# Designed miniproteins, single chains, continued (2): the designs that were tried, part 86

Each design is a single chain, and the fold is of that chain. pLDDT is the mean over its residues in the fold that is shown.

## One batch from the design tools (miniprotein)

Design m7172
Fold by ESMFold2-Fast:
Structure m7172 (fold): chain A 82 residues (1-82)
Amino acid sequence: MSKKTLEILQEIIKLAKSNPDAEVEVKGNVITITFLPTEEGYELQEKVIKLAESDPELEVEVSGEEIVITSKGSEEEVKKLK
C-alpha cells in the first residue's frame, strides 16, 4: 500500500472519530464506518466517500448506514491505523 493511501485512510478514520454519532471498526484490510441516519451522518458519508474515491487503491461500498472501505494493500498496514 502506498504512503498516500495510508494518509488518506488516516484522514478518513480521523474524520469519522471526530463525529460522536459515528463508529469506526477496522478488521484486516476493511474499515467499516457506521453512522446515524441523520443530516450530519449523511454529510460525513459524502466526505468519506469523496476521500476514498480519490485513491484507486480503495474500494467504497455503502450499505444502509454503513460505509465499507476495502484497501487493496496489506492487512497489517490497515490494522496499524486503528
Scores: mean pLDDT 74

Design m7173
Fold by ESMFold2-Fast:
Structure m7173 (fold): chain A 58 residues (1-58)
Amino acid sequence: MTGAEIAQNGAVAAGLAGLSPEEAAAKAREWGREAGDGTSPEVLEKSVAGAKKIAESV
């Protein structure tokens, strides 16, 4: 999976687990960076922002 995909999926999963969207976004951002697949920081941040909105809806 790309870092962006990890960030997106992680934020949604954290939201379902009862974490705030902000906390979910922070954790997903960390996991996305750890993926080390060359996803740019800008693309990762956009993916985290999108996932945060999804987590807010769940």
Scores: mean pLDDT 69

Design m7174
Fold by ESMFold2-Fast:
Structure m7174 (fold): chain A 67 residues (1-67)
Amino acid sequence: SLIERLEKMLKEMEEKAKDSKDPKILELLKKAREALEALKTDPENQEGRALLLIGHLLEIELLLSKE
């Protein structure tokens, strides 16, 4: 399912970022987690919410690549 794939992606990103000291990465991880929880509680607009979450995950990956 979409939610299962997004949760797996977030867990993989959290694992990659676990040793990061960048406060921006921590902020984005929090936003991504909040977006995932919102996606789980509201079955409407899940595609739009998923795209927003994917955007946060891509930004985290970009920031991690600069460390």
Scores: mean pLDDT 78

Design m7175
Fold by ESMFold2-Fast:
Structure m7175 (fold): chain A 58 residues (1-58)
Amino acid sequence: LSEEERRRLEEERRRYLEELRRETRQGFLSLGLPEHLAEAFAEGIVEVDERALRKKLE
């Protein structure tokens, strides 16, 4: 991959994780979870996905 392609992939991944966090948080809020717990759970899910992605790129 070229340097530009790598930068694009990294930005897309960043956007994907940010969207995932936002959607996951909204999902939990829709289920009636308090904002504090919804945010904590969303962070946990994003962290797991991010770790899995990093391991795959190894």
Scores: mean pLDDT 73

Design m7176
Fold by ESMFold2-Fast:
Structure m7176 (fold): chain A 67 residues (1-67)
Amino acid sequence: SADELVARIARLLGERLREEGLPPPKRFTVTVDGDKVTVKIDTDTPEQRERYLRLAREAVEEAKKAA
């Protein structure tokens, strides 16, 4: 289900952030609409946002392979 995919993405992102020593983002939203996954992340700086989006993309790819 979409809710299970969202939960898996959140868990995997949390694990990747922890491994890189990064704190949780200020705001994190995942929306699933069929095959489309949209991730929105708010961080302290634009540079940090790019790093968080890279990790989120990796988490999404891993989560989709498990579904």
Scores: mean pLDDT 78

Design m7177
Fold by ESMFold2-Fast:
Structure m7177 (fold): chain A 70 residues (1-70)
Amino acid sequence: SPYTEELIEIYKKRVEEMLKHNSKEEVLKTLDDEIEILKKEAEENKETNPELAKEYEKLVEFLEEIKKEI
């Protein structure tokens, strides 16, 4: 969705800025924390809002890919 694409672009810029001013360990920890929150949100929304749950799942996949590149 356009909303998910906008969030992805925001996260890309955020990760780039974090990497300029923080250690890899600090950036990875921040991403792990965000991923865990998004996974919980996806699970909570699976039955009541499946479309939103899928958007959170896509964002998790994207952050996991960024994490692999760090």
Scores: mean pLDDT 81

Design m7178
Fold by ESMFold2-Fast:
Parts: C-alpha cells; structure tokens; sequence
Structure m7178 (fold): chain A 74 residues (1-74)
C-alpha cells in the first residue's frame, strides 16, 4: 500500500538524518525516548477510544520531534 511505502521511506530518511547528525550513543538515547513516547501515545489513543496507529508510525513521529528539538536547542 502507498501508506506502507511512505512509512518505510520516511523511516529510512529519518534513520539517515540521525546517522548524519548524531553520535551512536545519542541515537540510542533518542530511540529509547521515542519508544517511551510512542507507548504514552498508544495509551492516550486507547484512553480516548481512538484507533491506535501502528507503533512504527508513532515511534517515527516521536523520533522526528525529538530530533528537531535536539537540533533546535543548539
């Protein structure tokens, strides 16, 4: 499906951006935080009775936000 392809491409682009801008330890830290945020988002969707998006999408969204925040903090 188109959505699946776009998600894979988005994740690949995000992974490249992480590799080009962060050290391995920083990437691991952001991934852990993204996974934690994704779990919080899953719980919030469930609490509101909304369909829960795929975890891969939630993690990618969280990583994108955390990376943007990290880069903006400089």
Amino acid sequence: AEEERLLREGIALLERLLRENLEPAEREELRRRAEELAREMEREFERRGLPVPPRELLVAAALSGLLAERLAAE
Scores: mean pLDDT 78

Design m7179
Fold by ESMFold2-Fast:
Formats: sequence, structure tokens, C-alpha cells
Structure m7179 (fold): chain A 72 residues (1-72)
Amino acid sequence: VKEKIEEARKLLEEGVAALENGDYETAKSLFDKAMDLAVEALKESDDFSPENIEAAVLLLQAATLKAVADSL
């Protein structure tokens, strides 16, 4: 679970960097991958655990950033 959370966070950071560089298609792809990993982490973590909360926050962040990229 922790490894998936760490990988999702890394993909989120890469997506933000792509978004800042104007590469919206790469950013959307990276955010999609981050969302998929965050969903898997949510499924594998115990309810209300620190990992579950972190995965939920990462999912929300990735989904929000993808929506922003989709609007550009």
C-alpha cells in the first residue's frame, strides 16, 4: 500500500511539472496513472488508516488537477 501511495505521489509531482511546462496531454496521462494507483491504495488500506486518508487526498488532488488540465 505504502509503495503505491509513494508512486502515486511521484506521478502527481511529474504531472504538475508537465502542466507547468504546458504539456497538458502528458500531465493528464500522469494524473490518470496517479488516480489509478490511489484507488488501488484505497482498496488495499484499512478504513480511516493514515494510508487510507493519504490515498484519498492523493486521489482528490489528481482528479482536480486532471480536470484543470482538461479545461486548458
Scores: mean pLDDT 79

Design m7180
Fold by ESMFold2-Fast:
Order: structure tokens, then sequence, then C-alpha cells
Structure m7180 (fold): chain A 105 residues (1-105)
């Protein structure tokens, strides 16, 4: 189902983000930001593809993205991510959620 597929995609996204935070050089915020940007772009692309294949699932996709957003923000706080990285991720996820919810309406 598209819901099961999205949960797998979200779990992979969270794991990749956690690995980026665990292995980050705390003196190189730009490198972390670049890596996080690539991870987020891949996640957004996978969500967009799923939404195009299953437009009827947009309401369920939106719900899972909101759950994913909460887990991601908790993860960023747990690892003490720089405020710049937190703001970047929050903006990216909020933009993705708005795009999905617009298709659900």
Amino acid sequence: SPVERLREIAERFIKELEEALKTADPSDVDALKERVARILARFAGEVDTLLDEHPEAAPEIGRILRETREKVLELLDKYGAPDEVKAFVERGLDALIRRVEARAA
C-alpha cells in the first residue's frame, strides 16, 4: 500500500538523518547542512513520486508526514543540531506537507 511504502521511506529518511547527525564534524556546519539538504531532497522526491502514483492517498501521506516531522524535530534536538540546520529541515518539511495537503483538499 502507499501508506506502507511511505512508512518505509520515512524510516529510511530518519535513519539517514540520524547517521548524518552522529557522524557530523561539529566544526563544519556547512558540510552537515549540505548532507542534510541531500537527504531531505531525496525524501521529498520519493514522497512526490508516491503522491503522483497514488493521488488518492494524499490525506494519509499528509498525516504520516506530520508524524515524521515531529520525530525528525525530536531527533535534531536529541543530537543538538545547529539552529540553522533545524530551521532548514523544518522549512523543507513544512513546504512538503503544505504541497501534499493542497492535493488532499
Scores: mean pLDDT 88

Design m7181
Fold by ESMFold2-Fast:
Structure m7181 (fold): chain A 86 residues (1-86)
Amino acid sequence: MLKLAKLAIKQAEEAIRAREAGDEFEADIHASLALMAATILKNTGDPKAEEIAELIERAVDAIEAGDLEAARKALEEARKKLKEME
């Protein structure tokens, strides 16, 4: 689980970087990978994994809306929750 949560956060962070670089196609790929990982996290039945997954979904929604500041804030919260699980 922890490795999957780290991967999901990292993919969402890469999506933000791709958007900032103007590469929306690469951003979409990374966002899709983050959402796939978030879906698996939700299906674990672990409430903490579900909280992290919801924050990743929120970050991806913000990336798609072009609100990269909101996306970064959601990922910062996801990283805080992940650190509490380590």
Scores: mean pLDDT 85

Design m7182
Fold by ESMFold2-Fast:
Structure m7182 (fold): chain A 84 residues (1-84)
Amino acid sequence: MLAEKALELAEEAIKLGKEAIKLAEETGNKKGLLKGIGAVLIGIGAKFMAEHALKTGDEEAAREGVRDGEAGIELAKEAIEIAK
């Protein structure tokens, strides 16, 4: 289901974003830290949309959750690479 996919992507974005933040704090990389924080915030927004879609059946909220979740994951991966 699209809403379930959105939730999985949102949770992955939050997880990877938190990993990026931890790595950036350990290395002192400010750019990685800011991008990691951004990924977590995007993931939280995507999770809110996914949870709303799961409760209401709102397909547009599910699509937005997928888009934002994917964007959050990409940003988190970039943050991890920069923070290394």
Scores: mean pLDDT 87

Design m7183
Fold by ESMFold2-Fast:
Structure m7183 (fold): chain A 68 residues (1-68)
Amino acid sequence: SLVDQYRAQLDQVVADSTSEGEFLAGFSRLAGALAAELRAQGASDLEIQTTLNRLASHAFELWDKRKA
């Protein structure tokens, strides 16, 4: 699925980032791209927000585990 593809890309961003700044930049880029693709597919603002919130939770949890 589209969401699974972006999860894999976020996992790579977490793995490749050497600083919080790099992680945040990579996350913002992917979140923006996913939002644009979901909007193009006719997703509602609520659906986009819910999807982005879930990906944010996933990415930030992985980043926190990596830096600990």
Scores: mean pLDDT 85

Design m7184
Fold by ESMFold2-Fast:
Structure m7184 (fold): chain A 66 residues (1-66)
Amino acid sequence: SLESEAARYYAAGEILYVAGELTGNKEDYKAASELYRKAAELYRQAGNTELADEVEKKADEIEKKA
């Protein structure tokens, strides 16, 4: 389902966010934010607007670190 696909992108984004936190690598933060944005789009398409908004906010905060 779209929501399952969103969850996969979200999980991938979390992994790269943690990598960025450990290394300070801006490329990892950028990749994490892009994956979170894809997750948010898929959650929105699935009708889960609350999760979509939350994940978009996460992407915005992480993008500031890149």
Scores: mean pLDDT 86

Design m7185
Fold by ESMFold2-Fast:
Structure m7185 (fold): chain A 47 residues (1-47)
Amino acid sequence: LEALREAARKAVTVSGREQAFRDYLNKLAEQGKKEIEEIEKKVAELK
């Protein structure tokens, strides 16, 4: 998500790229959900 800050700055700087930034945000949100599930699975394996 730290990279999101940099990507957002770049996308917002270029007028018109706001759409790309929004799409990226949506993708990252979905990725985050999947990552949380993957982390939980790994944590369960650790125990």
Scores: mean pLDDT 69

Design m7186
Fold by ESMFold2-Fast:
Structure m7186 (fold): chain A 64 residues (1-64)
Amino acid sequence: SEVERLKRKKEILKESTEALITMIRYLGKKAGKEEEAEKLIKKLEEETKKELEKLEEEIKKAEE
């Protein structure tokens, strides 16, 4: 169903973002650029939140 597809897309986006944040933090520490890494992570979290909100609205619309 469309609802199941959107819920799966939301799950993948959340999991992928968490994995990417972990990688950015690790690489930032290795490069001695922890401050730059944290700024990038904050931007990524803000963009991911917006995309998750859009998916939640699409899920609500698909359930109607």
Scores: mean pLDDT 85

Design m7188
Fold by ESMFold2-Fast:
Structure m7188 (fold): chain A 80 residues (1-80)
Amino acid sequence: HHHHMRQQQIRAEREAYADELVAREKKILDEMLKKSNVTSLKEEVDQLLEEARRAYVRGDFFEAQRLLNKALELIKKAEK
């Protein structure tokens, strides 16, 4: 069943994973922003999510995770 994975296949899986992960995180963060009424952070959070997606596509998983965590922390700090 399993055979060798090609670099093209790995890259395609990486891009698909980055897109799905960032889309899921964006939904969660957007919902948190709506509940807290912290609209001023929306643009910064959106920028961090886009940067995280690009980092995943480049294979910089550590940077992508750091950017996603930073977006979450910004929302948490803005709550009460």
Scores: mean pLDDT 70

Design m7189
Fold by ESMFold2-Fast:
Structure m7189 (fold): chain A 59 residues (1-59)
Amino acid sequence: SSAEFEKLKKEIKETAKKLGVELNEEEIDDLAQEVKNKKVSVEEAVKKYKEMLETLKLP
C-alpha cells in the first residue's frame, strides 16, 4: 500500500486509543478502507464504530 494508506491505518489506531476503542489489525484495515472509499475522516470513522459499540451498553 502507499505511504498515505499506512499513515491512515496509524491515525485510525491512535484515534481509537484516544476514544477508548480497542481495534485489531483486521478492524484497522477495514476502517482504513472505509475512510478511503467513503471519503470520511479517520475521526468520523472511528467515532461511528465507537457509537456502534456503545449500543451494547443499552439495557
Scores: mean pLDDT 76

Design m7190
Fold by ESMFold2-Fast:
Structure m7190 (fold): chain A 103 residues (1-103)
Amino acid sequence: NVELAEKLREAKSLEETLELVRELTEGELPEELIEKIAEAVFKHRKELTPAEARDLIVLVSLGLGLSLEEAREIRKKAEKEGLFNTDDPEKIIEFVKEYKESL
């Protein structure tokens, strides 16, 4: 959702960011992870591209405590392994956790 990604990048508060992340993820991620994603996205919102702001692999990576640079590396790894278009939140979380342990 391009409009939602632009709203995330222009968000004025953490509360606004949290609402937008919940909407983007349709409530399919654990609430604790959604809160961590919102904090990380609000912190990095001016550095995210519109594509990154709607990319679940990037958002989950940031929510799990990775830097934006590390999130971008995981995104490239996911593309090589065919995970770049997965709609399964559990597979994304598992992949990011496994990659984080390898760093």
Scores: mean pLDDT 77

Design m7191
Fold by ESMFold2-Fast:
Structure m7191 (fold): chain A 59 residues (1-59)
Amino acid sequence: AQPAGLTRREEEIATLLVMGKTNQEIGDILRISEKTVKSHVSSIFRKLGLQSRVELVAH
């Protein structure tokens, strides 16, 4: 069965968050707006049931 997975973009953003990148830095790296990054971060946390970015380091 396919889990309720992250999109490729959300996986890339999650990786950068684990590396300690800010929303602005992630936007620059991925060439998207900081606002778009913020929306994806909220979606990632919701989909994974995470309360903070610290939980993302559990890979």
Scores: mean pLDDT 74

Design m7192
Fold by ESMFold2-Fast:
Structure m7192 (fold): chain A 82 residues (1-82)
Amino acid sequence: VAVVDASDPDLAFEAARAAGEAGLKEVVVTNADNPEGAGAALFAAKEGGVETVTVIGANETAVEEIKKALEEAGIKAKGIVA
């Protein structure tokens, strides 16, 4: 399992890409209410073949929107509001 912080879009992208290259099937995205970082991590996870993403954010609406986008892309998604 890889943990990526969406507060830094460049690092989130690189961490999710590295997780996919390592064959990891699960990624946890923290601070997912940051849309640029969340989007970068989701894009890299999808390209890397990640199967499950757990989205953690402070905003329930943002977490639900990201979860729906993942599910529409064929990725299993879990949402946590914290």
Scores: mean pLDDT 76

Design m7193
Fold by ESMFold2-Fast:
Structure m7193 (fold): chain A 68 residues (1-68)
Amino acid sequence: SHHERHLRSALEGLLQYPEMLPLAVRSIRRLARFVPREVARELLEEALKRATDPAVREALEGLIAELE
């Protein structure tokens, strides 16, 4: 879907540019609401596996925890 593609793009951008974390978290949280929960969780978990920056990892773990 359009939102799924945008969520993937936002996650990829965050992985490449950790300095954009505040803006990326805001966008990811918003986009995740328009994506099926299971798909959003899988994309966030895939990003977490690739993340090396501690702040990015903490933010992704928090976003995953927000999914019910």
Scores: mean pLDDT 85

Design m7194
Fold by ESMFold2-Fast:
Structure m7194 (fold): chain A 75 residues (1-75)
Amino acid sequence: DKRLEADILAALGAMYLSLAKLMKKRGEDPKVVLELLEKSIRYAQEALELDPDNEVARKLLEEAQELIEEVKKEQ
């Protein structure tokens, strides 16, 4: 079931995004934060390839991309 696979990928991406936000809040190395955000984006993109209507994955992709730009501007 592609929708179930998309939901699992979106959930994994959301976990990476949450971890990235936590690491950023703790003042962790920006490189570590960026690597976690890149993983989040990868999972979101894979979820959307399987189910383009996956709202969790779409929202995740937008939020992770926004946070990457924010982190890069702070370097």
Scores: mean pLDDT 87

Design m7195
Fold by ESMFold2-Fast:
Structure m7195 (fold): chain A 59 residues (1-59)
Amino acid sequence: MSEEEKEKAIEEVVEYAKKLGLDVGKETARKLLEAFDWDVERAKQMLEWEAEYSKKAPP
């Protein structure tokens, strides 16, 4: 995977997290992507689960 592809994947995950109301930085997005072998769809699914859980559990 090229460095350009990695940056694009990281930014896509960060932007998606912001859309879901999650404060996820580039470092966290990179770690998430690395954990799922750079599978952007799986990373997005994890963010959706986190957002849904946060809505159900009050602080």
Scores: mean pLDDT 77

Design m7196
Fold by ESMFold2-Fast:
Structure m7196 (fold): chain A 94 residues (1-94)
Amino acid sequence: MIEEIIEELEKIFLEKLKEAGVEDEEEIKKKLEEFKKKLEEELKELEELYKKNPKKLEEEIEKAEKDLSSMSESQKKQLELLKKLLEYFKKEEK
């Protein structure tokens, strides 16, 4: 389940790179590797944040939802994935 969330985040990242006009395969590969490393660090931080204060993560998601009209499609997809990640943490906690 978490692996599927990571794969979807990678897809969103690749879409953003294409939207930004990045066409060099070597640059895309390098940026994707950097993104994966950063994502692993951020996922660990999110897990620690959830364990320490689950409500804070829920509140941040709710704030983001209120700003949906100003978000890009990729940002909306990221928000949906964050919600799936939150549900994953809830299931694994018990």
Scores: mean pLDDT 71

Design m7197
Fold by ESMFold2-Fast:
Structure m7197 (fold): chain A 69 residues (1-69)
Amino acid sequence: LQAERDRLAQEAEKLAKEKGYSPEAIRIARNGARGAVGAHEASGTTLRATPQQFVDAAETQVKAFEEMK
């Protein structure tokens, strides 16, 4: 449970660092991965997201908010 959440978060963080994303994007990707595992456990549905998807979503989200502000 917690181990799976931490593992997915670590993979997302590692992937983001390898791509050279900002610390903010890395943090968002890591937290997003942890949140997704928690939501899956609460809803009882199959987790479909990969670490790559969290990294891509985090970068897009950060850019969208920065552009809007």
Scores: mean pLDDT 64

Design m7199
Fold by ESMFold2-Fast:
Structure m7199 (fold): chain A 70 residues (1-70)
Amino acid sequence: FAPTLSSSVLSPREQAVLNLLEEGPRTAAEIAEALGLSRATVRRALDRLVAKGLVRRRTDANGETVYSVA
């Protein structure tokens, strides 16, 4: 862990994920379907967004991991 200047610059993929989450909480599967990306690609983008403090990860009532804008 290295607290350094947050670039606040997002890849186009990270930006698209954030745009979807601004409309409401979504699972990685829903984001993947909406953007036409693999779940692995979406999870990588989400991991980076969570690390940057831009997205929160939580478990929903269904036991699914749901993401929302921080």
Scores: mean pLDDT 77

Design m7200
Fold by ESMFold2-Fast:
Structure m7200 (fold): chain A 67 residues (1-67)
Amino acid sequence: KKEKIERYLKALEIAEKLAKEAGTLSELSPEELEKRKKELEKKIEEGWEPSESELKGAEYIEEQLKK
């Protein structure tokens, strides 16, 4: 469980960095993105975990950053 959450969060951080550098995060303010991160962190504390589909998506994003 914890490993899945760590993988998902790491991939999300990578995705956000990649999207910001590519200029694709133009529709959301930095404050809105920060709020979304805090909401996700709270859900994790409440026992939420990412689905297999979400993990695979996160892994794909991480692979894109490495390229």
Scores: mean pLDDT 61

Design m7201
Fold by ESMFold2-Fast:
Structure m7201 (fold): chain A 59 residues (1-59)
Amino acid sequence: DAEEFVNNLLKQGIPIEEILEKALKKFNIPYPMPMWFLRQIHPSSWPQLLIDSIKKHLQ
């Protein structure tokens, strides 16, 4: 679910930062995403980090 959502948006060429905002709305995560969160991690790891974060909040 979370993985499919992120991968579908990546296939559409949506930037990962925008995908994160959409994921927060879709999965009803109650805080805005700070840009510093992504800047601490190499960009190639952002999709997996986002998927893991969504899964953690849904557990």
Scores: mean pLDDT 65

Design m7202
Fold by ESMFold2-Fast:
Order: C-alpha cells, then structure tokens, then sequence
Structure m7202 (fold): chain A 89 residues (1-89)
C-alpha cells in the first residue's frame, strides 16, 4: 500500500538522519515522495538506493529501515517494484 510504503520510507529517513547519513536520508525522502505520488517503482528504486547508502556508511539500523521501505513498495504488486526488490534483496 502507498501509505505503508510512505510510512516505512519516513522511518528510513529518520534512521538515516540519526546516523548522520544525508545521502541515505535524501534517498529515503525521495522514496516517500514517490510512494505518496503512487509511484511504487520509484518508491522501490529510492528505497534500494537508501539501503545501499546506509550499508556503505555502516549504518545497520538505517539499512534495515530502508529494506523495510523497499519491501513495502514491492507489496503494492507493481512489477517494476517487485523486480527492484528481487535485485536488491
């Protein structure tokens, strides 16, 4: 659901900000905006980017929150979101 994906992306942004990772926070914010606009594929792509940025910086809580946002976007049933989740998980 778009609401669940947006909420998960907001949590990913909060964890990234807490970790001091502006790149992961920006990606998570874009994931939230995409989910709110009904773009599940965009939400998944930005959530995957947020996860990669968090992992590169060594922020496990931010990476886990971003992965949850990615899974929530894929649960929309959108084929693009599902393909992105499969490639990133």
Amino acid sequence: MAEEAAEAAEKAKEEAKRAGNPEAAEAAELAKAAAEAGGAGGAAAYAALAKEEAKRAGNPEAAEAAEKALRAAAESGDEVAERIARASL
Scores: mean pLDDT 83

Design m7203
Fold by ESMFold2-Fast:
Structure m7203 (fold): chain A 88 residues (1-88)
Amino acid sequence: SELLRRIAERDREEFIKAVEEELKKQGPTLTREQVLAILRKIGASERLIELVEKELDKAGPTLTREQALEIVKKAVDRYVEEALAEAG
């Protein structure tokens, strides 16, 4: 469990870093579709995309880079917890 958690934490950090770099290439605000396109570009799983879509449904039609990053972080945290629960 501890080893799987450390691997998941490292993968999470690398993924979030990739999202941050793609968000920096965007204007000050993004559409939901732009956020989802970024995730698909960096190779996010279909399950992670579904979790992000669920969080985006609670937001307005446009969001700031900071709001987009926060939504992605929440979805990634849930995705990691689900994966660790299934594996452990």
Scores: mean pLDDT 80

Design m7204
Fold by ESMFold2-Fast:
Structure m7204 (fold): chain A 94 residues (1-94)
Amino acid sequence: ALELLEEAIRKTEEAIRALREGNVEEALRHLREAARLLEEARKLLSGEARILVGQALGATHLAIDALEKGNVETALRLAETALELAKEARRLVE
């Protein structure tokens, strides 16, 4: 679970960088990879860590939806929220 969370955090950070650089397609690719990793991590976790990963996954899906609709600012804010939630979950797992 920890390794999956660390990979998801890294992918979310890559998505945020891509958004800041205006690389929307790369950002979508990284967010979709992060969502997959978060779902895998969620299945292996319990308690508060599982809840936080579920919330990070939700924020990631909302960021993908916002970006597909052209709402880059909303997608960036949601991706940053997902990153903070995933980092908090990582602290609880470690």
Scores: mean pLDDT 89

Design m7205
Fold by ESMFold2-Fast:
Structure m7205 (fold): chain A 99 residues (1-99)
Amino acid sequence: METRLEAEPDQPDPAALGSPDAVIKARLTVESPEGTARLLRELAGVTPEQAAKIAALLKPGDVFEVELRAGATPEELGQAILDAIAKKLGLSREEVLAL
């Protein structure tokens, strides 16, 4: 498709400003496995059994890269944390929840 607006001249600033639609990257450091499992239960709605199994997989000092939209809800944060754990383990979100 031919476009007359090929590129913005010297002004990529909207992306640099972190627009509401931009994906931001955050790092989650596990301070306690139990605390992280509790957050997942509150934000992602995992069962107590799933939370206990996830806690067993986590170690204090583990770091996960979490990708969020700038306007993410707490629920989206919970899902992003589950995705980060699944990615670290080489599993899908469903497989982590099925542990």
Scores: mean pLDDT 67

Design m7206
Fold by ESMFold2-Fast:
Structure m7206 (fold): chain A 53 residues (1-53)
Amino acid sequence: SEKMKKIIDIGTQESLYMMKAWVLKKSGEPKEKIDELIEKAKKFGEELKEIEE
């Protein structure tokens, strides 16, 4: 279904940004840069929640 496709696409983006944040944290990148990626992931998570409703 269209809804399922959107869930997969947005959920994938959320996971990707969270994974990028984890990699940067392990690489010793600045907290500010890591937090920016986490905020990006949160926004995708909010969109995902709206579509799942």
Scores: mean pLDDT 82

Design m7207
Fold by ESMFold2-Fast:
Structure m7207 (fold): chain A 54 residues (1-54)
Amino acid sequence: SELEEEAYRIGRDLKEGKITPEEAQKRLQELASKAKSDDEIERLVEAAMRGMNE
């Protein structure tokens, strides 16, 4: 989903030092507010973690 792609990019940007942990948290909270279900929120967290590790 578009939200998962954005979450992945946030994780990637955090890993590359392009944004601070505080900025990453804020952006992820904004994405979570757009999620339609708890399952979607969980997928966003997983996507961000993949961005940080890949």
Scores: mean pLDDT 83

Design m7208
Fold by ESMFold2-Fast:
Structure m7208 (fold): chain A 81 residues (1-81)
Amino acid sequence: MEELRKKAEEYYQKGLEALKSGNYDEAGDYFWESGHYYEKAGDFEKAAQYYRLAAEAFKKSGNTQKAKLYEHRAEEYRKKA
């Protein structure tokens, strides 16, 4: 599972760079990818955290459908942690 966590961290860093550039929809996609890799690694606490970051980024981009979707997913994985 080391490779999955490394991929999650790589996508998280890309998400941070997208946030700095004001590319909120791109940041949301990167944070979603990070959460997905933590989910695959069985790290539900981290998955919930990064799905929440994705939702916040999508909310800032005005993508309310994706924001609601990933906010719900973050809450579900938070309950599993």
Scores: mean pLDDT 83

Design m7209
Fold by ESMFold2-Fast:
Structure m7209 (fold): chain A 75 residues (1-75)
Amino acid sequence: MITEEKKVIETEVPSASGGKRYKVYAATVEENGLVATYAIVETEDGKVFEASGATSQELLDRAKKLAEELYEKEK
């Protein structure tokens, strides 16, 4: 199990109409002594994780792109 989650960078991406918001952030997660960094998008249905190992800025950009894709798919 994930033992600790540490946020590295965080922002919010508003929808075009301002009706919905997606919280996007990069977090370093430690599990059983292994450390991995994820781009994370928090939606109304839960969290979506994308593992990368990139820099925190690259992870934030990935999280923003994922949030935009989720917004388009929401319909």
Scores: mean pLDDT 62

